# Designed miniproteins, single chains, continued (4), part 54

Each design is a single chain, and the fold is of that chain. pLDDT is the mean over its residues in the fold that is shown.

## One batch from the design tools (miniprotein)

Design m13989
Fold by ESMFold2-Fast:
Structure m13989 (fold): chain A 80 residues (1-80)
Amino acid sequence: ADVERVRRAVLEGKVDEAYEIVKASPDPDAVLATLQELVRSGEGADAALEVIERYLRDQNAATPLASPEGLAALRVERPP
């Protein structure tokens, strides 16, 4: 459910809504994986990247130790 909801929000450019879905999700890894797929496919890539960056920054601020979500996001390559 959360995975489908975040995909729709990102494709519609609703970054704030997508960010709230990620934060409220019981499975943030699955939601982040979906955002990474959107970045790789180019479908809503800009919005997906913004959500990933915003979520990781927020989580790192709340948890001073390295986040598992941050490790997953590192697999997304951004070609120059």
Scores: mean pLDDT 71

Design m13990
Fold by ESMFold2-Fast:
Structure m13990 (fold): chain A 59 residues (1-59)
Amino acid sequence: HMVDLSEGGEEEALAYFRERLAADPTDREVWDALISFLEMHGREEEAAAVRAEAAKRLG
């Protein structure tokens, strides 16, 4: 497989959001920011999965 230069930037941002949510899974602003980030980058399936996860965590 080729080295994908986009991997580092997007994955670092995702790691940041995941760390924030691990510390406080009820932080609605972080959930909303992660969903928006994924949608802006065309990662629609992942955005849908995160929405479902947020619904479970936030109630």
Scores: mean pLDDT 76

Design m13991
Fold by ESMFold2-Fast:
Structure m13991 (fold): chain A 80 residues (1-80)
Amino acid sequence: MIEEARKAVEEARKALDSGDTEKAVEYAQRAIDLALKAIEEGKTEEAMEVFREAVRILYKAGHEELADEAQLKALEAISK
């Protein structure tokens, strides 16, 4: 799971570098979903690293609202 999340972040970065912001957002959201699940499973440190990178990609792609929503979900997952 966490390895899949890391791969998704890598793909998102490649898409962003190539100017494919739509694909970058798709991979970043995939990484966020996988990271949130890993947080729920107790792999918090590794998952938060992946999560922060994916959120950064969403901000760079101009999707600040999706990034903010994801951060709130992460806070909820850590708090429970």
Scores: mean pLDDT 81

Design m13992
Fold by ESMFold2-Fast:
Structure m13992 (fold): chain A 73 residues (1-73)
Amino acid sequence: DLADKQTKMAETNPQARKALLEVLLKYRDLTEEERKAIEEQIKELEKSIEKALPPKEQEELDEILAALEETLS
């Protein structure tokens, strides 16, 4: 799967990948199918992040990524 390979290549920073996908959902005109595919990728990344990072550090990163998305809007 092409999307899986691209996600794997960006796996050195899964939080940044998640933020990129969230921004894509915001300002791209996506079909419902494309939107669902991206949301599924975000869920997979969330599971990976939860396993890799302590909860406290994950919370801090989530807040930073939310602020980044706001500035891009």
Scores: mean pLDDT 66

Design m13993
Fold by ESMFold2-Fast:
Structure m13993 (fold): chain A 99 residues (1-99)
Amino acid sequence: SHFIKGAQALEEGKYEEAAEHFKKAIAENPDNALAWLALGQALLKLGKYEEAVEAYEKAIALDPDNAEAWLNLAEALEKLGKLEEAAEYRAKAEELLAA
C-alpha cells in the first residue's frame, strides 16, 4: 500500500518520499481523507505551507469531524502568518474534541 509506505517514510523523516507515496495513494483513492491529511503533514515538514493548507482543506472536506485535520490546518496557517484564521480552526478542533 502506498499509504503504508508513505506513513513509514514520514516516521523516518523522509518527507519528500512520504509526500510522493501519499500522492500515489490519493491517485488510487481521491476520497482517502487520511492520505490527504498525511500529505499535508509531509508538506508542512518540507516548508510547503500553502500546499499543506490545500491538502488539509481537502482532508476536512472529506472528514470534517477529524479534529487533527483542523489542528494541522491551524498550524500551517500560523506558519503563513494567518493567526486569526488559525485561531478559528483551533477553536473548531477543541469543539470537536469536546463532543
Scores: mean pLDDT 90

Design m13994
Fold by ESMFold2-Fast:
Structure m13994 (fold): chain A 65 residues (1-65)
Amino acid sequence: SKKTKEALKKYLPDIKESFIAMIDSIYKLALETSPEEEYPKLEEEKERLLKIAEEDYKKAKEELE
């Protein structure tokens, strides 16, 4: 249990960065393949998901402390 928590704590930042990179990659493709009229919606959705990722990371970090 303790060793598992320490391992997760160690890798949690990398997992977060990987998740953020995935969001960035997906929305870059979406913007490149969508009409310009959709850009504001796509940018808002990306920002919302990035905020959720940051909040979930903080919660996970606190739970592992």
Scores: mean pLDDT 82

Design m13995
Fold by ESMFold2-Fast:
Structure m13995 (fold): chain A 100 residues (1-100)
Amino acid sequence: SMEEIVELTNKELEEAERLIEEIRREAEELEPLDPELAEKVRERLRELEEELKEIKERLERAVKEKDLEELREVLREAIIVVAGLVLLRMLLYIEKKILS
């Protein structure tokens, strides 16, 4: 249902915001060990934050227009963003362990 898709999308958006905050903190810890990698991570976070903003705007529009197809697409994109953030966080954890 439309209501269920909206609820699931909001949960994914909340998770994405939580992961962005965690990765931002990890990047700050990485700065003294690898400032170039830390900057690349911050650039990627800025890109993902812009993607989340677009997803939120599309979600609001799709709800208003009762566009079920767009709601499904917005949910898929939110899931993909969260998956990308999880992978980025895992890679940062590994890099920090390798660097000391």
Scores: mean pLDDT 87

Design m13996
Fold by ESMFold2-Fast:
Structure m13996 (fold): chain A 62 residues (1-62)
Amino acid sequence: RKIKIEDIVLYILNHPEDFSEEQKKNLRDYIEKNKLSLDDEISVATLRRLGFSQEQINKILE
Protein backbone atom coordinates (compact mmCIF):
# COMPACT_ATOMS: atom_id res chain seq x y z
CA ARG A 1 0.00 0.00 0.00
CA LYS A 2 1.17 3.55 -0.83
CA ILE A 3 0.44 6.97 0.69
CA LYS A 4 0.80 10.42 -0.90
CA ILE A 5 3.72 12.36 0.60
CA GLU A 6 1.36 15.38 0.82
CA ASP A 7 -0.98 13.42 3.16
CA ILE A 8 1.95 12.34 5.36
CA VAL A 9 3.38 15.89 5.57
CA LEU A 10 -0.03 17.45 6.35
CA TYR A 11 -0.70 14.88 9.10
CA ILE A 12 2.71 15.57 10.71
CA LEU A 13 2.15 19.36 10.53
CA ASN A 14 -1.21 18.94 12.31
CA HIS A 15 0.15 16.43 14.91
CA PRO A 16 3.84 17.39 15.40
CA GLU A 17 4.09 15.97 18.96
CA ASP A 18 3.15 12.47 17.71
CA PHE A 19 6.42 12.20 15.72
CA SER A 20 10.07 12.24 16.79
CA GLU A 21 12.61 14.65 15.29
CA GLU A 22 14.46 11.57 13.95
CA GLN A 23 11.32 10.32 12.13
CA LYS A 24 10.74 13.78 10.58
CA LYS A 25 14.42 14.01 9.56
CA ASN A 26 14.40 10.49 8.06
CA LEU A 27 11.32 11.36 5.97
CA ARG A 28 12.80 14.72 4.80
CA ASP A 29 16.13 13.05 3.91
CA TYR A 30 14.33 10.28 1.97
CA ILE A 31 12.23 12.82 0.01
CA GLU A 32 15.32 14.95 -0.80
CA LYS A 33 17.60 12.03 -1.81
CA ASN A 34 14.94 10.51 -4.09
CA LYS A 35 13.86 13.93 -5.49
CA LEU A 36 10.23 13.27 -4.59
CA SER A 37 7.41 15.85 -4.70
CA LEU A 38 4.23 16.11 -2.60
CA ASP A 39 2.33 14.39 -5.44
CA ASP A 40 4.56 11.30 -5.20
CA GLU A 41 3.69 8.23 -3.13
CA ILE A 42 5.68 6.29 -0.56
CA SER A 43 5.01 2.69 0.46
CA VAL A 44 4.00 1.65 3.99
CA ALA A 45 7.06 -0.67 3.98
CA THR A 46 9.36 2.31 3.25
CA LEU A 47 7.79 4.39 6.06
CA ARG A 48 8.36 1.43 8.41
CA ARG A 49 12.05 1.36 7.36
CA LEU A 50 12.26 5.12 8.10
CA GLY A 51 11.21 4.35 11.72
CA PHE A 52 7.46 5.05 11.57
CA SER A 53 5.29 2.65 13.59
CA GLN A 54 2.31 0.80 12.08
CA GLU A 55 0.08 2.70 14.55
CA GLN A 56 1.36 6.08 13.27
CA ILE A 57 0.95 4.95 9.63
CA ASN A 58 -2.63 3.78 10.32
CA LYS A 59 -3.46 7.24 11.74
CA ILE A 60 -2.06 8.93 8.61
CA LEU A 61 -4.22 6.62 6.45
CA GLU A 62 -7.27 7.41 8.61
Scores: mean pLDDT 84

Design m13997
Fold by ESMFold2-Fast:
Structure m13997 (fold): chain A 90 residues (1-90)
Amino acid sequence: MEEAEKELEKGLEAAAAGDYETAEEHFAKAAELYVEAGDYRKAAEVAELAAELTPDPRAARAFLALAGQSYKKAGDDARAAELYARARAL
């Protein structure tokens, strides 16, 4: 969990610097670490944030899909459906 938080911080720092490719890598790693820890809600929140911050629509779609999958694993089927719809519409 602490390592996931550090990766999230690195992603935010890279995004603030305009290095979105590096930010996407750190956000993806943070979400993966939260999934491994069983914190699906936090993984979903990180992925949703990454989708909002990235200028790449393909990356945004992938992060929205990950967020939807993570919300579903967290038991939030309604939120998961909304994220899947957003990913399809992009």
Scores: mean pLDDT 84

Design m13998
Fold by ESMFold2-Fast:
Structure m13998 (fold): chain A 56 residues (1-56)
Amino acid sequence: MPEPSRETAELAVAYGIQELAKRDPERAAATRERAEELLAAGRYTEAIQLVADAVR
């Protein structure tokens, strides 16, 4: 798959975190902080994958 843009990765992470927050808000907060670190580092695919793995 092509590397997503920062905007696309930010939206995907936000939606995943919202879904995770329905089950476990503390885990959602921790996952969001890790995903934000990956986004800041330009590691967009890894940020999306982290959130997807946390939700599933």
Scores: mean pLDDT 79

Design m13999
Fold by ESMFold2-Fast:
Structure m13999 (fold): chain A 62 residues (1-62)
Amino acid sequence: MVFTEEDLEKLKEALKLLKEGKYEEAKKIIKEVLEKHGLELDPNLPVELLKYLIEQILELNK
């Protein structure tokens, strides 16, 4: 999976929003980035697992 620098910046902002409890705004950003790469965001995914997945994506793309 290849993310651009812009995609990673958007995911960093989304992670910040998740940590601040702004889940709806964060999910919208995450969905847009993932759909751009042919991935779907599971609407029933717990916020804690979503946060973990985004952190892992950011770590793997250092």
Scores: mean pLDDT 79

Design m14000
Fold by ESMFold2-Fast:
Structure m14000 (fold): chain A 76 residues (1-76)
Amino acid sequence: SAEEAIAADPNNAQAWLELGKEYYKQGRLEEAKEYYEKAIELRPTADAYLNLATVYFKLGRFDEAERYAQKALELA
């Protein structure tokens, strides 16, 4: 599981990204945001920025969503 991967290696950016996706599917948007931000801190990727942009969009924070979507495009 993503939680087991994080317990084994807390610097595993992919595991934090997967944990964020799981919380997003549950509608737990603030927690998903925190986990995506952790993934980006460890390893900035287009996928992580796109997922973060999607969370900001769902939260109605459109200016932040646009900024992070632009960051994703720059890394793609």
Scores: mean pLDDT 88

Design m14001
Fold by ESMFold2-Fast:
Structure m14001 (fold): chain A 86 residues (1-86)
Amino acid sequence: ELEERIRAGVEVVLEAADALERLGLVDEANALRLQAAVALTLAKQGKLEEAAELVVETLREAARLAREAGLEETAARAEEAARAVE
């Protein structure tokens, strides 16, 4: 179910944002949270393909930011979640 995969992907984005915020990367965490909110809004409007595409892009960005911050496990989890949503 695509909507379920979108919601699971958003949860991983929010987990990554929380991890970045704990390191003081508040602006990066807030950017990820804003994209997650947009994806959930698209899903609520029935635009599931657009929501899924945005979640995949956001998860890849979360993985990149996590990797740059030294959060290897968070990065791997985000990359795996992106593959699961596509």
Scores: mean pLDDT 88

Design m14002
Fold by ESMFold2-Fast:
Structure m14002 (fold): chain A 54 residues (1-54)
Amino acid sequence: EEKLKEDEEALKKFKERLDKNIAYAETQGRTGLADRLRRIKEDMEKGFEELKKK
């Protein structure tokens, strides 16, 4: 449980960085890159939710 909570904080920080990168990619007209980053974020969130069920 403690380790999972630390992983939650690390994931939150990583998602914030991804959000900034997504916004920057959109600003640069790199829509394909922005979409890739959004998928990574979604996959990480889904993976973490699956880990919580175990």
Scores: mean pLDDT 77

Design m14003
Fold by ESMFold2-Fast:
Structure m14003 (fold): chain A 60 residues (1-60)
Amino acid sequence: MKFSEEELEAVKKYLEEHGTKELAEKVVKLMKEERYKEAAKLLGLSVSTVKKMPEEVKKF
């Protein structure tokens, strides 16, 4: 599963507003590398939730 740069930027902005900038940057880098399991562990979420996040944050 590959996300656009626009989708990843939306996720980064959302995570920065609800957490730390450093965590947001690390999560987005892992998602760009398709390392969703590691991104999910950092957020305390499921892999399924992380994969759906770019679509869900577009609505905000």
Scores: mean pLDDT 75

Design m14004
Fold by ESMFold2-Fast:
Structure m14004 (fold): chain A 102 residues (1-102)
Amino acid sequence: DRALELAEELAKKYSENGVTEASRLLQEALENGDEEALLRARAALLLGKALQEALKAGEVTSEMVRLFYEGRLEAAARLIIENSNNPRAREYARAALELLRR
């Protein structure tokens, strides 16, 4: 099952490196005063958490993973909201979408 394999690889990479990398990007954006980069980094952190929760529910698709890594964060958030029945996954995705709309 390719979707499950991709979801497992995403969860592993996000668990090992994603939080550290996102924290580094947040710090760099804050130091440089780049408000848009700061918002996008925060949205990516929330979407990563949404994907982890969707993975636990067996609801992650290859398209969600692709959109996330391509930086199409709004599209990824919308797909998670539409396809996940996990309340926490939907909550994190909605929070990310609200940041990206402003």
Scores: mean pLDDT 71

Design m14005
Fold by ESMFold2-Fast:
Structure m14005 (fold): chain A 77 residues (1-77)
Amino acid sequence: SPYDKVIELLEKIAELARKQGHELLSKAAENAIDIVKNNPENKELAIKYVRSVAQMAKAAGLDEAVELANEAIEILK
């Protein structure tokens, strides 16, 4: 499903953040996964959480994580 792809992208963000020592970003990505899984009908809520992950990734300078988060947002639209 499109949501399986979103979860895959968020898992990649969490792994990348964890490997680079960005524990808060990793936890934010994990929280976004939980929101997507537990609220499959609430696209607006999922988008808000993923947008927050994208902002944190940008602040951390993790351009690859920003691209993955933006791809997830496009799937959720």
Scores: mean pLDDT 88

Design m14006
Fold by ESMFold2-Fast:
Structure m14006 (fold): chain A 58 residues (1-58)
Amino acid sequence: SALQRAAEAEITRMIEEVKDPEIRARLEELKAQILAETDPARIAELGREAKRLYEEAQ
């Protein structure tokens, strides 16, 4: 879906920019969950979780 592709692109960008290896590992785990998910609401929830983790690492 377009939502899934957008969420994948955004979390991939976050993974590339983050310096903390622990946060990177958690973002990679969330990316795997986004790629496996078909529910738009759950994809959005996982995307928000990734954004929170990324923002806390800045």
Scores: mean pLDDT 84

Design m14007
Fold by ESMFold2-Fast:
Structure m14007 (fold): chain A 79 residues (1-79)
Amino acid sequence: EKDIEKGKELLKKAQEALENGDYEKALELAKKAIEYFKKAGVESWEAYMAYGAALIGLGKYEEGKEYIKKALELAKEKA
């Protein structure tokens, strides 16, 4: 499905932005990835993990931790 493919592409770009220390770009890309996965009826734990990591990189530790918790809960449901 096109929305899942677009979500995966955006997630990959978000991860690359995180590795480059571009946390603002990573946040925008991860947010868009979450939106595309939601359009496809999927909650991507990887996309929430990237979003939380970007928030932590920007110094938004409490908000970032909540998204990391959500990602871990989603990952456990699939294990």
Scores: mean pLDDT 85

Design m14008
Fold by ESMFold2-Fast:
Structure m14008 (fold): chain A 55 residues (1-55)
Amino acid sequence: LEKKVGEAVYKGDGVELLKIIDSADPETAERLARLARLAAAMGPEVGGKEIIEGA
C-alpha cells in the first residue's frame, strides 16, 4: 500500500491516491493520508520516491 501511495504522489495522481486510501481500513487510511501529505509538502517527486524506497 505505501509503495502505491508513493507512486501516486510521484505522478501527482490525486484520483489514484484517493482510491488507495478509500480501499484501506480506517487506521491504515489515516496513516497513508499523513504520509501522502508529508510527501506532497516535500515535493511530489522527492516525497513519492521516499515512500517507495521506505516500503
Scores: mean pLDDT 75

Design m14009
Fold by ESMFold2-Fast:
Structure m14009 (fold): chain A 100 residues (1-100)
Amino acid sequence: ALRAPSVFVFSETPAVEGVEGTLVTVVSNFYPGDMTVKWLINGEEVTDVTTSPVQRSDSGLYFLVTELKVVYDSSKTYQSVVTHAALSEPLVTEFDPSAR
C-alpha cells in the first residue's frame, strides 16, 4: 500500500538567536522507502547536512532523520522539502521556533 510521509521539524535545543544548534527533520510512516529530502534556507538548498539511511520500522513503514547545524537567525526561513510517490507535490515544512 502507498503511504504518504509525516514530516516534523524541530530544534534539538531551544532555538536562540546567534547560538549554534541543530535543526532536525523527521520523515516517517512512508511506503515505499524511495524518497528525497532537502533543506532550504531562504529558499536555497543547503547540502552540508547529515541524513540518516532510510530505515524500516516494525510496522513495515519507513523513516529517516536529517540534521542541519546552524547558527540560528530569526530573519531566515528554514524549510525541509520531501518528495515521495504518495505526494502529488513536494511537501514543504517550515521550522517554527515558537512551537512547544
Scores: mean pLDDT 86

Design m14010
Fold by ESMFold2-Fast:
Structure m14010 (fold): chain A 99 residues (1-99)
Amino acid sequence: SAAQQALEDTLEGLELYKKGVELYKEGKYEEAKKYYEKSIELLPGFWLARENLAKALEKLGEYEEAIKLYKQLLEGAAKNIPKLKEELEKKIEELKKKI
C-alpha cells in the first residue's frame, strides 16, 4: 500500500539522515553530503536534512549550492518563523561574500 511504502521510506530516510549526522561529526563532509542527499530523495519535505546538507556544503566550500538550499529553507520551513528567517537571510548574505 502507499501508506506502507511511506512508512518504509520514512524509516530509511531517517536512518540515512542519522548516518549523515554521524559522518558530519567525524569531519567526513563529502560522505555526510551523500547520505543527506539520499535522505532528501526519500523524504523531500525533511527540512532538517536540507539544513544539514547546506552546512556540509559550507564545510566543502560549495557556497553557491549551500545558498540555494538555504533559500529553499527560507521559502519553505522558515517562511512563517521570523527568527529563523532572519538567521537564514544573514547566513545567505555572509556566504554570498565568499563567492
Scores: mean pLDDT 89

Design m14011
Fold by ESMFold2-Fast:
Structure m14011 (fold): chain A 85 residues (1-85)
Amino acid sequence: KLEEAEKLIEKGREAFKKKDYEKALEYYEKAIKILEEIDPNSPLLAEALLNLAFVYKELGKEEKAEEYYKRALEIYEKWKKEKLE
C-alpha cells in the first residue's frame, strides 16, 4: 500500500507537468487517503498534500490551496517534533 501511494504521487506529478490538473487531483487525493490510513504523520503525506495545494493554486482555487498547504505544514511540523524519519 505504501508503494501504491508512492506510485500515485508519481502519476500525479506527471499529470501536473502535462497540465492535466483533473488527473493530478485524482492521483494525489487517492495517495493522501492511503497515507492517512498508513501513517498520518508521514513526510510523504505532507508531500502529497503540498502537491495537491499546488494543483489547486494552478486552478485558481486559492482557499483550497491554502487549506492543503497549511495541513501539509502541520504534518511536517509534527513529524519534526517527533523526530521521525
Scores: mean pLDDT 81

Design m14012
Fold by ESMFold2-Fast:
Structure m14012 (fold): chain A 101 residues (1-101)
Amino acid sequence: DKENEAMFLIGQGKGDLKVDPNSAFAWAMIGDGLRDLGKYDEAIEYAKKALELDPNNAFAWAVLGDTLADQGKDDEARRYYQKALELDPNNTVAAANLAKL
């Protein structure tokens, strides 16, 4: 069940934030789970919070790209995937998703 997987991801991220509230990765992880639930506006808010904490977090840029791609906003998704790949050229998932746009 995709909803159960997303809820576990969100729960994991929230648990990580109790230990380190400045974990950009944990904020981005919650954003990814919210995207999986179709909560796109909330997913964007959490990913942007991750980038406020660490603008070099390639995962947070990829979560923004994935969320915009899920909404059909391909030009915006492309820009965010390019940013993720500038920071982490070995992000094969972001590279594959960018190639599909």
Scores: mean pLDDT 87

Design m14013
Fold by ESMFold2-Fast:
Structure m14013 (fold): chain A 85 residues (1-85)
Amino acid sequence: DEVLEGYRRYLEELLEERKKKLGVTSLSEEEREEIERRKEEAARAAAEARRAAAEAAGVELGSAEEVYEELRERERRALEELAAE
């Protein structure tokens, strides 16, 4: 119950901290869109440098998201095991 949510929140907090540290989420989706617009504006050099950082963070974010999803599945499985008994 709340115990399972505590575990999930704990991992989710770690994920959030990682995202904030990376700044990828801190940059928000607007920044991501702006980076792409800059690419079309022929500001490739500036956008590429920022995109490289965002891309590296994106890969990190993807990994972080997988950790969160794994926790979510583990939580669901724990609940299912409880229901099985």
Scores: mean pLDDT 55

Design m14014
Fold by ESMFold2-Fast:
Structure m14014 (fold): chain A 82 residues (1-82)
Amino acid sequence: KDELKKKGDEYFNKGVEAYNQGDYETAVKYYEEAIRYYEKADPNSESLATSYYNLSLAYDKLGDKKKAKEYYEKSKKAFELS
């Protein structure tokens, strides 16, 4: 419930901090944890959709074009459900 969303927000913010520092591998790990908490809190949330989008950007920076595209497509579908 509220605690799960709060944990998701904490990990998401850590992911954003890592991304802004150029630590894209660490950003991926934090966004993946944020996604786990957001899925448990509300699988149709905008927070989940945004986390997929940011994860896509982090994978793109790492050169993993396949994962970047997969998570971009997940983010688009998730935004339709939010």
Scores: mean pLDDT 87

Design m14015
Fold by ESMFold2-Fast:
Structure m14015 (fold): chain A 90 residues (1-90)
Amino acid sequence: SMEELEEQLKGQEELFKQFIEKAKKAKSKEEAIKLLEEKKKILEEELKLAEEELKKSTDPEEKEMLEKVIETLKKQLKEIDEEIKKIKEE
């Protein structure tokens, strides 16, 4: 259901925030960037799969759910790019 998806996305957002905080506490800038780039690669693959599923879907409810997943993944990717940029500019 849409309500179950929203709860799952909230849980994933909380885990993502915990990941970013853990990456920021890394012992070196190089380690922090590596962790963020590895996470970025995973999220890019997840985004690609969600976009492919959206193209194949004919169910309006499934399309709406996939669009929410895609929006969440794009937001997280933007946050990772901004954190990498901040670390590199320090």
Scores: mean pLDDT 85

Design m14016
Fold by ESMFold2-Fast:
Structure m14016 (fold): chain A 56 residues (1-56)
Amino acid sequence: GRMELHQQLLEAIGEILRAIGDIFEAELKGDEEAIKKAQEELEKAKKRMDEVMAQL
C-alpha cells in the first residue's frame, strides 16, 4: 500500500544522502575509486527513488 511506498521513498532518500556523504569523504581523501563507487551508488539510489515515485 501507500505506507510501504512512503517507507521505500524514505529509504531511497537516506541512501542518496549517504552516497553524497561518501562522495565528499572520498574527495577529501583523493580516493578516485571510492568516488566512482559512491557516484554509482548515488545513481542507483536515484533510479530507485524515481521508480517508487512513479508508483505514487
Scores: mean pLDDT 82

Design m14017
Fold by ESMFold2-Fast:
Structure m14017 (fold): chain A 90 residues (1-90)
Amino acid sequence: MKIDEKELKEKTKKLIAEEKDEKVKEAIKLFGEAAIAANRGDAEKAVELLRKAAELAIETAVERGELSEEEVPAAREEAEEFLAKLKAKL
């Protein structure tokens, strides 16, 4: 399925404008860039960008008190498992 990169960039920009948390804004930007890389067939770049987004999401959850520091290793392991499954499908 071909993703319209212009539409994807515009949607990403809107989501960034609506978000108040700077780390979440950066995560949204990385997700958008990963989707563009995947659309271009660059599975390695897509997974790398999603890994960076996952780290920002984990850091944000810890800052918000939604995730304890003791839960961080498990959250990172879950993110790597999802990324491995995603890479296999790209």
Scores: mean pLDDT 76

Design m14018
Fold by ESMFold2-Fast:
Structure m14018 (fold): chain A 67 residues (1-67)
Amino acid sequence: MTPEQVGAVGRAVRALMKEKGRPPSPEEVRRIALEHGLSQEEADELAKAAGDPEAFDRAGMRLYLRS
């Protein structure tokens, strides 16, 4: 996961939250991650943290460090 992918996924998740007025579901996070070129494993790791912004940021950082 590159810094550009981190930024793009984060922006897409925030845009969805603004549109829906609620936190993203694990399914929505998984879909967004896959659309932005993440692997299914990376998408699943982010989806597990979908309801917790701090956990989501930590998951994104872990995926970036693995890249």
Scores: mean pLDDT 75

Design m14019
Fold by ESMFold2-Fast:
Structure m14019 (fold): chain A 63 residues (1-63)
Amino acid sequence: SLEEVEATARSLLENAEKFTDEEGLKKVKELTEKAVEAARAGKWDEARAYLREAARILQKSSK
């Protein structure tokens, strides 16, 4: 649902603020914004793809 995408996007952004650099935060913000926009348009597969990409950035930032 849109609410689930928004909640996941918020969680990813909060983690990006704590655990990644400025470049990583910028990318996660852009990807989570695209995910929410895709979800509003009913493009659920695209929304999920953007959230996965944001999660991958966070995973690479975890040392």
Scores: mean pLDDT 79

Design m14020
Fold by ESMFold2-Fast:
Structure m14020 (fold): chain A 91 residues (1-91)
Amino acid sequence: LDAALDEIEALVRELLKKANTVKTSREITILDVAAGLLVVAARNAPTQEERDSALRGLAEVFRDLAKLAESEGHTEIAELAKRAADVAEQA
């Protein structure tokens, strides 16, 4: 799990770097911040059930971010979000 969360955290940082190099909507930034908060929630979850809930939330946020980024023409950001969602779903 920690390895998966480390990978998601790295993807969150890469996503933010890409978003800062192009003009993206505020919604993309908000979703990326929400993903970062869910990583913290998953790392600090006292039970497996709460951890699984946070991971499901991460997958949903990244799927929403990918759809939004794709609709705005930010294909690279969309691909990073899809990868992060896949990692969260496999964790």
Scores: mean pLDDT 80

Design m14021
Fold by ESMFold2-Fast:
Structure m14021 (fold): chain A 64 residues (1-64)
Amino acid sequence: SVRDEIREVVLEEAALTVEEMLLYMERRVTGDQAAYDARMAALQARIDALQARLDALLAQLRAS
C-alpha cells in the first residue's frame, strides 16, 4: 500500500540520519574534510531523492 511505502521511506530517512552521524564522527577522527564533503554531498543526493519519492507517494495517497 502507499502507506506502507511511506513507512519504508521514513525508515530509510532514519537510516540516512545514522549514516550522516557516522560520517561526522569519522571526519572528527580522520580530519579529512574533502572526503567528508564528497560523501556528505552523495548522502544529500540520496536524501533529496527520498524527499521526492515521499512527495510522490503523498500525492498518490491524496488522489486515493
Scores: mean pLDDT 84

Design m14022
Fold by ESMFold2-Fast:
Structure m14022 (fold): chain A 93 residues (1-93)
Amino acid sequence: MEKIKGGLEALRRLVLHYVREGKFDEAIEVLKRYANLLKKKYPEYKELIDEFQNEVLETLREAKERGMSLEEFEARLDEVYQKAIKKLEEKEK
């Protein structure tokens, strides 16, 4: 579904925006809020959205605790996003 892909991309961009500003706690809050909204709107993708949310949340916590560079964070967030898109495309088959 094009709309769920757009939702995941928007969520990724929003999280990255707050991390670029050094606002990790706000990034966590918007991740939880918009992931819950996506799960409510697309309940058939709940497991995929839950997995994406959990992986991004772990990346955010690790970045904050380790002092991860913005470049390293962007790369890891992209890996998590690409993994979610691949799983979504496999469900569309």
Scores: mean pLDDT 81

Design m14023
Fold by ESMFold2-Fast:
Structure m14023 (fold): chain A 81 residues (1-81)
Amino acid sequence: MIEFKLENGVLTARSDDKNLRAEIPTKKQSGYLPVSFPNIELGDTFRVIDEATGEVVAIGVVTDEGVLYVDLKTKEMHLFK
């Protein structure tokens, strides 16, 4: 499972999976997990890519209620407050 925390405009993403990279295309930012992205704003979107396969494994958006993401393998939606 990927865990997200948003604090003071910094989005932190963590996972035990070694091959995951997160990106925020609108801000041209990317990094291997664990990663922290500064200057995150409401409505910013991100994706998580498994670098071993090149597949997008999760997509998400920053909302008023927290970080919403969809796990594309399980089709489950998660909200991190």
Scores: mean pLDDT 80

Design m14024
Fold by ESMFold2-Fast:
Formats: sequence, C-alpha cells, structure tokens
Structure m14024 (fold): chain A 81 residues (1-81)
Amino acid sequence: SPYSVERARELMERAKKALEQGKYDEAIDLAVEAIQAFTRAEGPDSPLTAEAVELLAEIYEKKGNTEMADQLRAAAERLRA
C-alpha cells in the first residue's frame, strides 16, 4: 500500500539519496509523499511523521530556503511534544 509505514520508510530513504545527490526538488517530492504516507498510517502527531517533516526541513535548508526549514523544524518539534 502507498500509505504503509514500510512504503513511507522507502520514500524517506529515496528522499535522503536524492538530497545527497543535490536533487532538491526530487527530494522534496519524495519527503512530502513520505509525510502523507506516515500521516495516513500513523496519524499526524506520530514521531514517524515528525521525522519525515524534519527531513523536509533539511532539504529546504540545503536548497537555500532557511525560512521554510525553520518553520518545518518548529512544526516537527510541536508534533513530538
């Protein structure tokens, strides 16, 4: 299922690989898909969903969008609280 935890983890690993290769737009798309998959499987307040949001923040920071990265990190911290 595209919304399983296993699928979401696969999407996270693909997003990390795209980030390492400087493929920022591909990494964003994959990280967003992972957030959607974790949210459907585990709910929006899950630590797994927070982990995917933290990855999206890192991708935006590497792309040069520090404002978006800071907003996403704050959102992930609230999800973990």
Scores: mean pLDDT 86

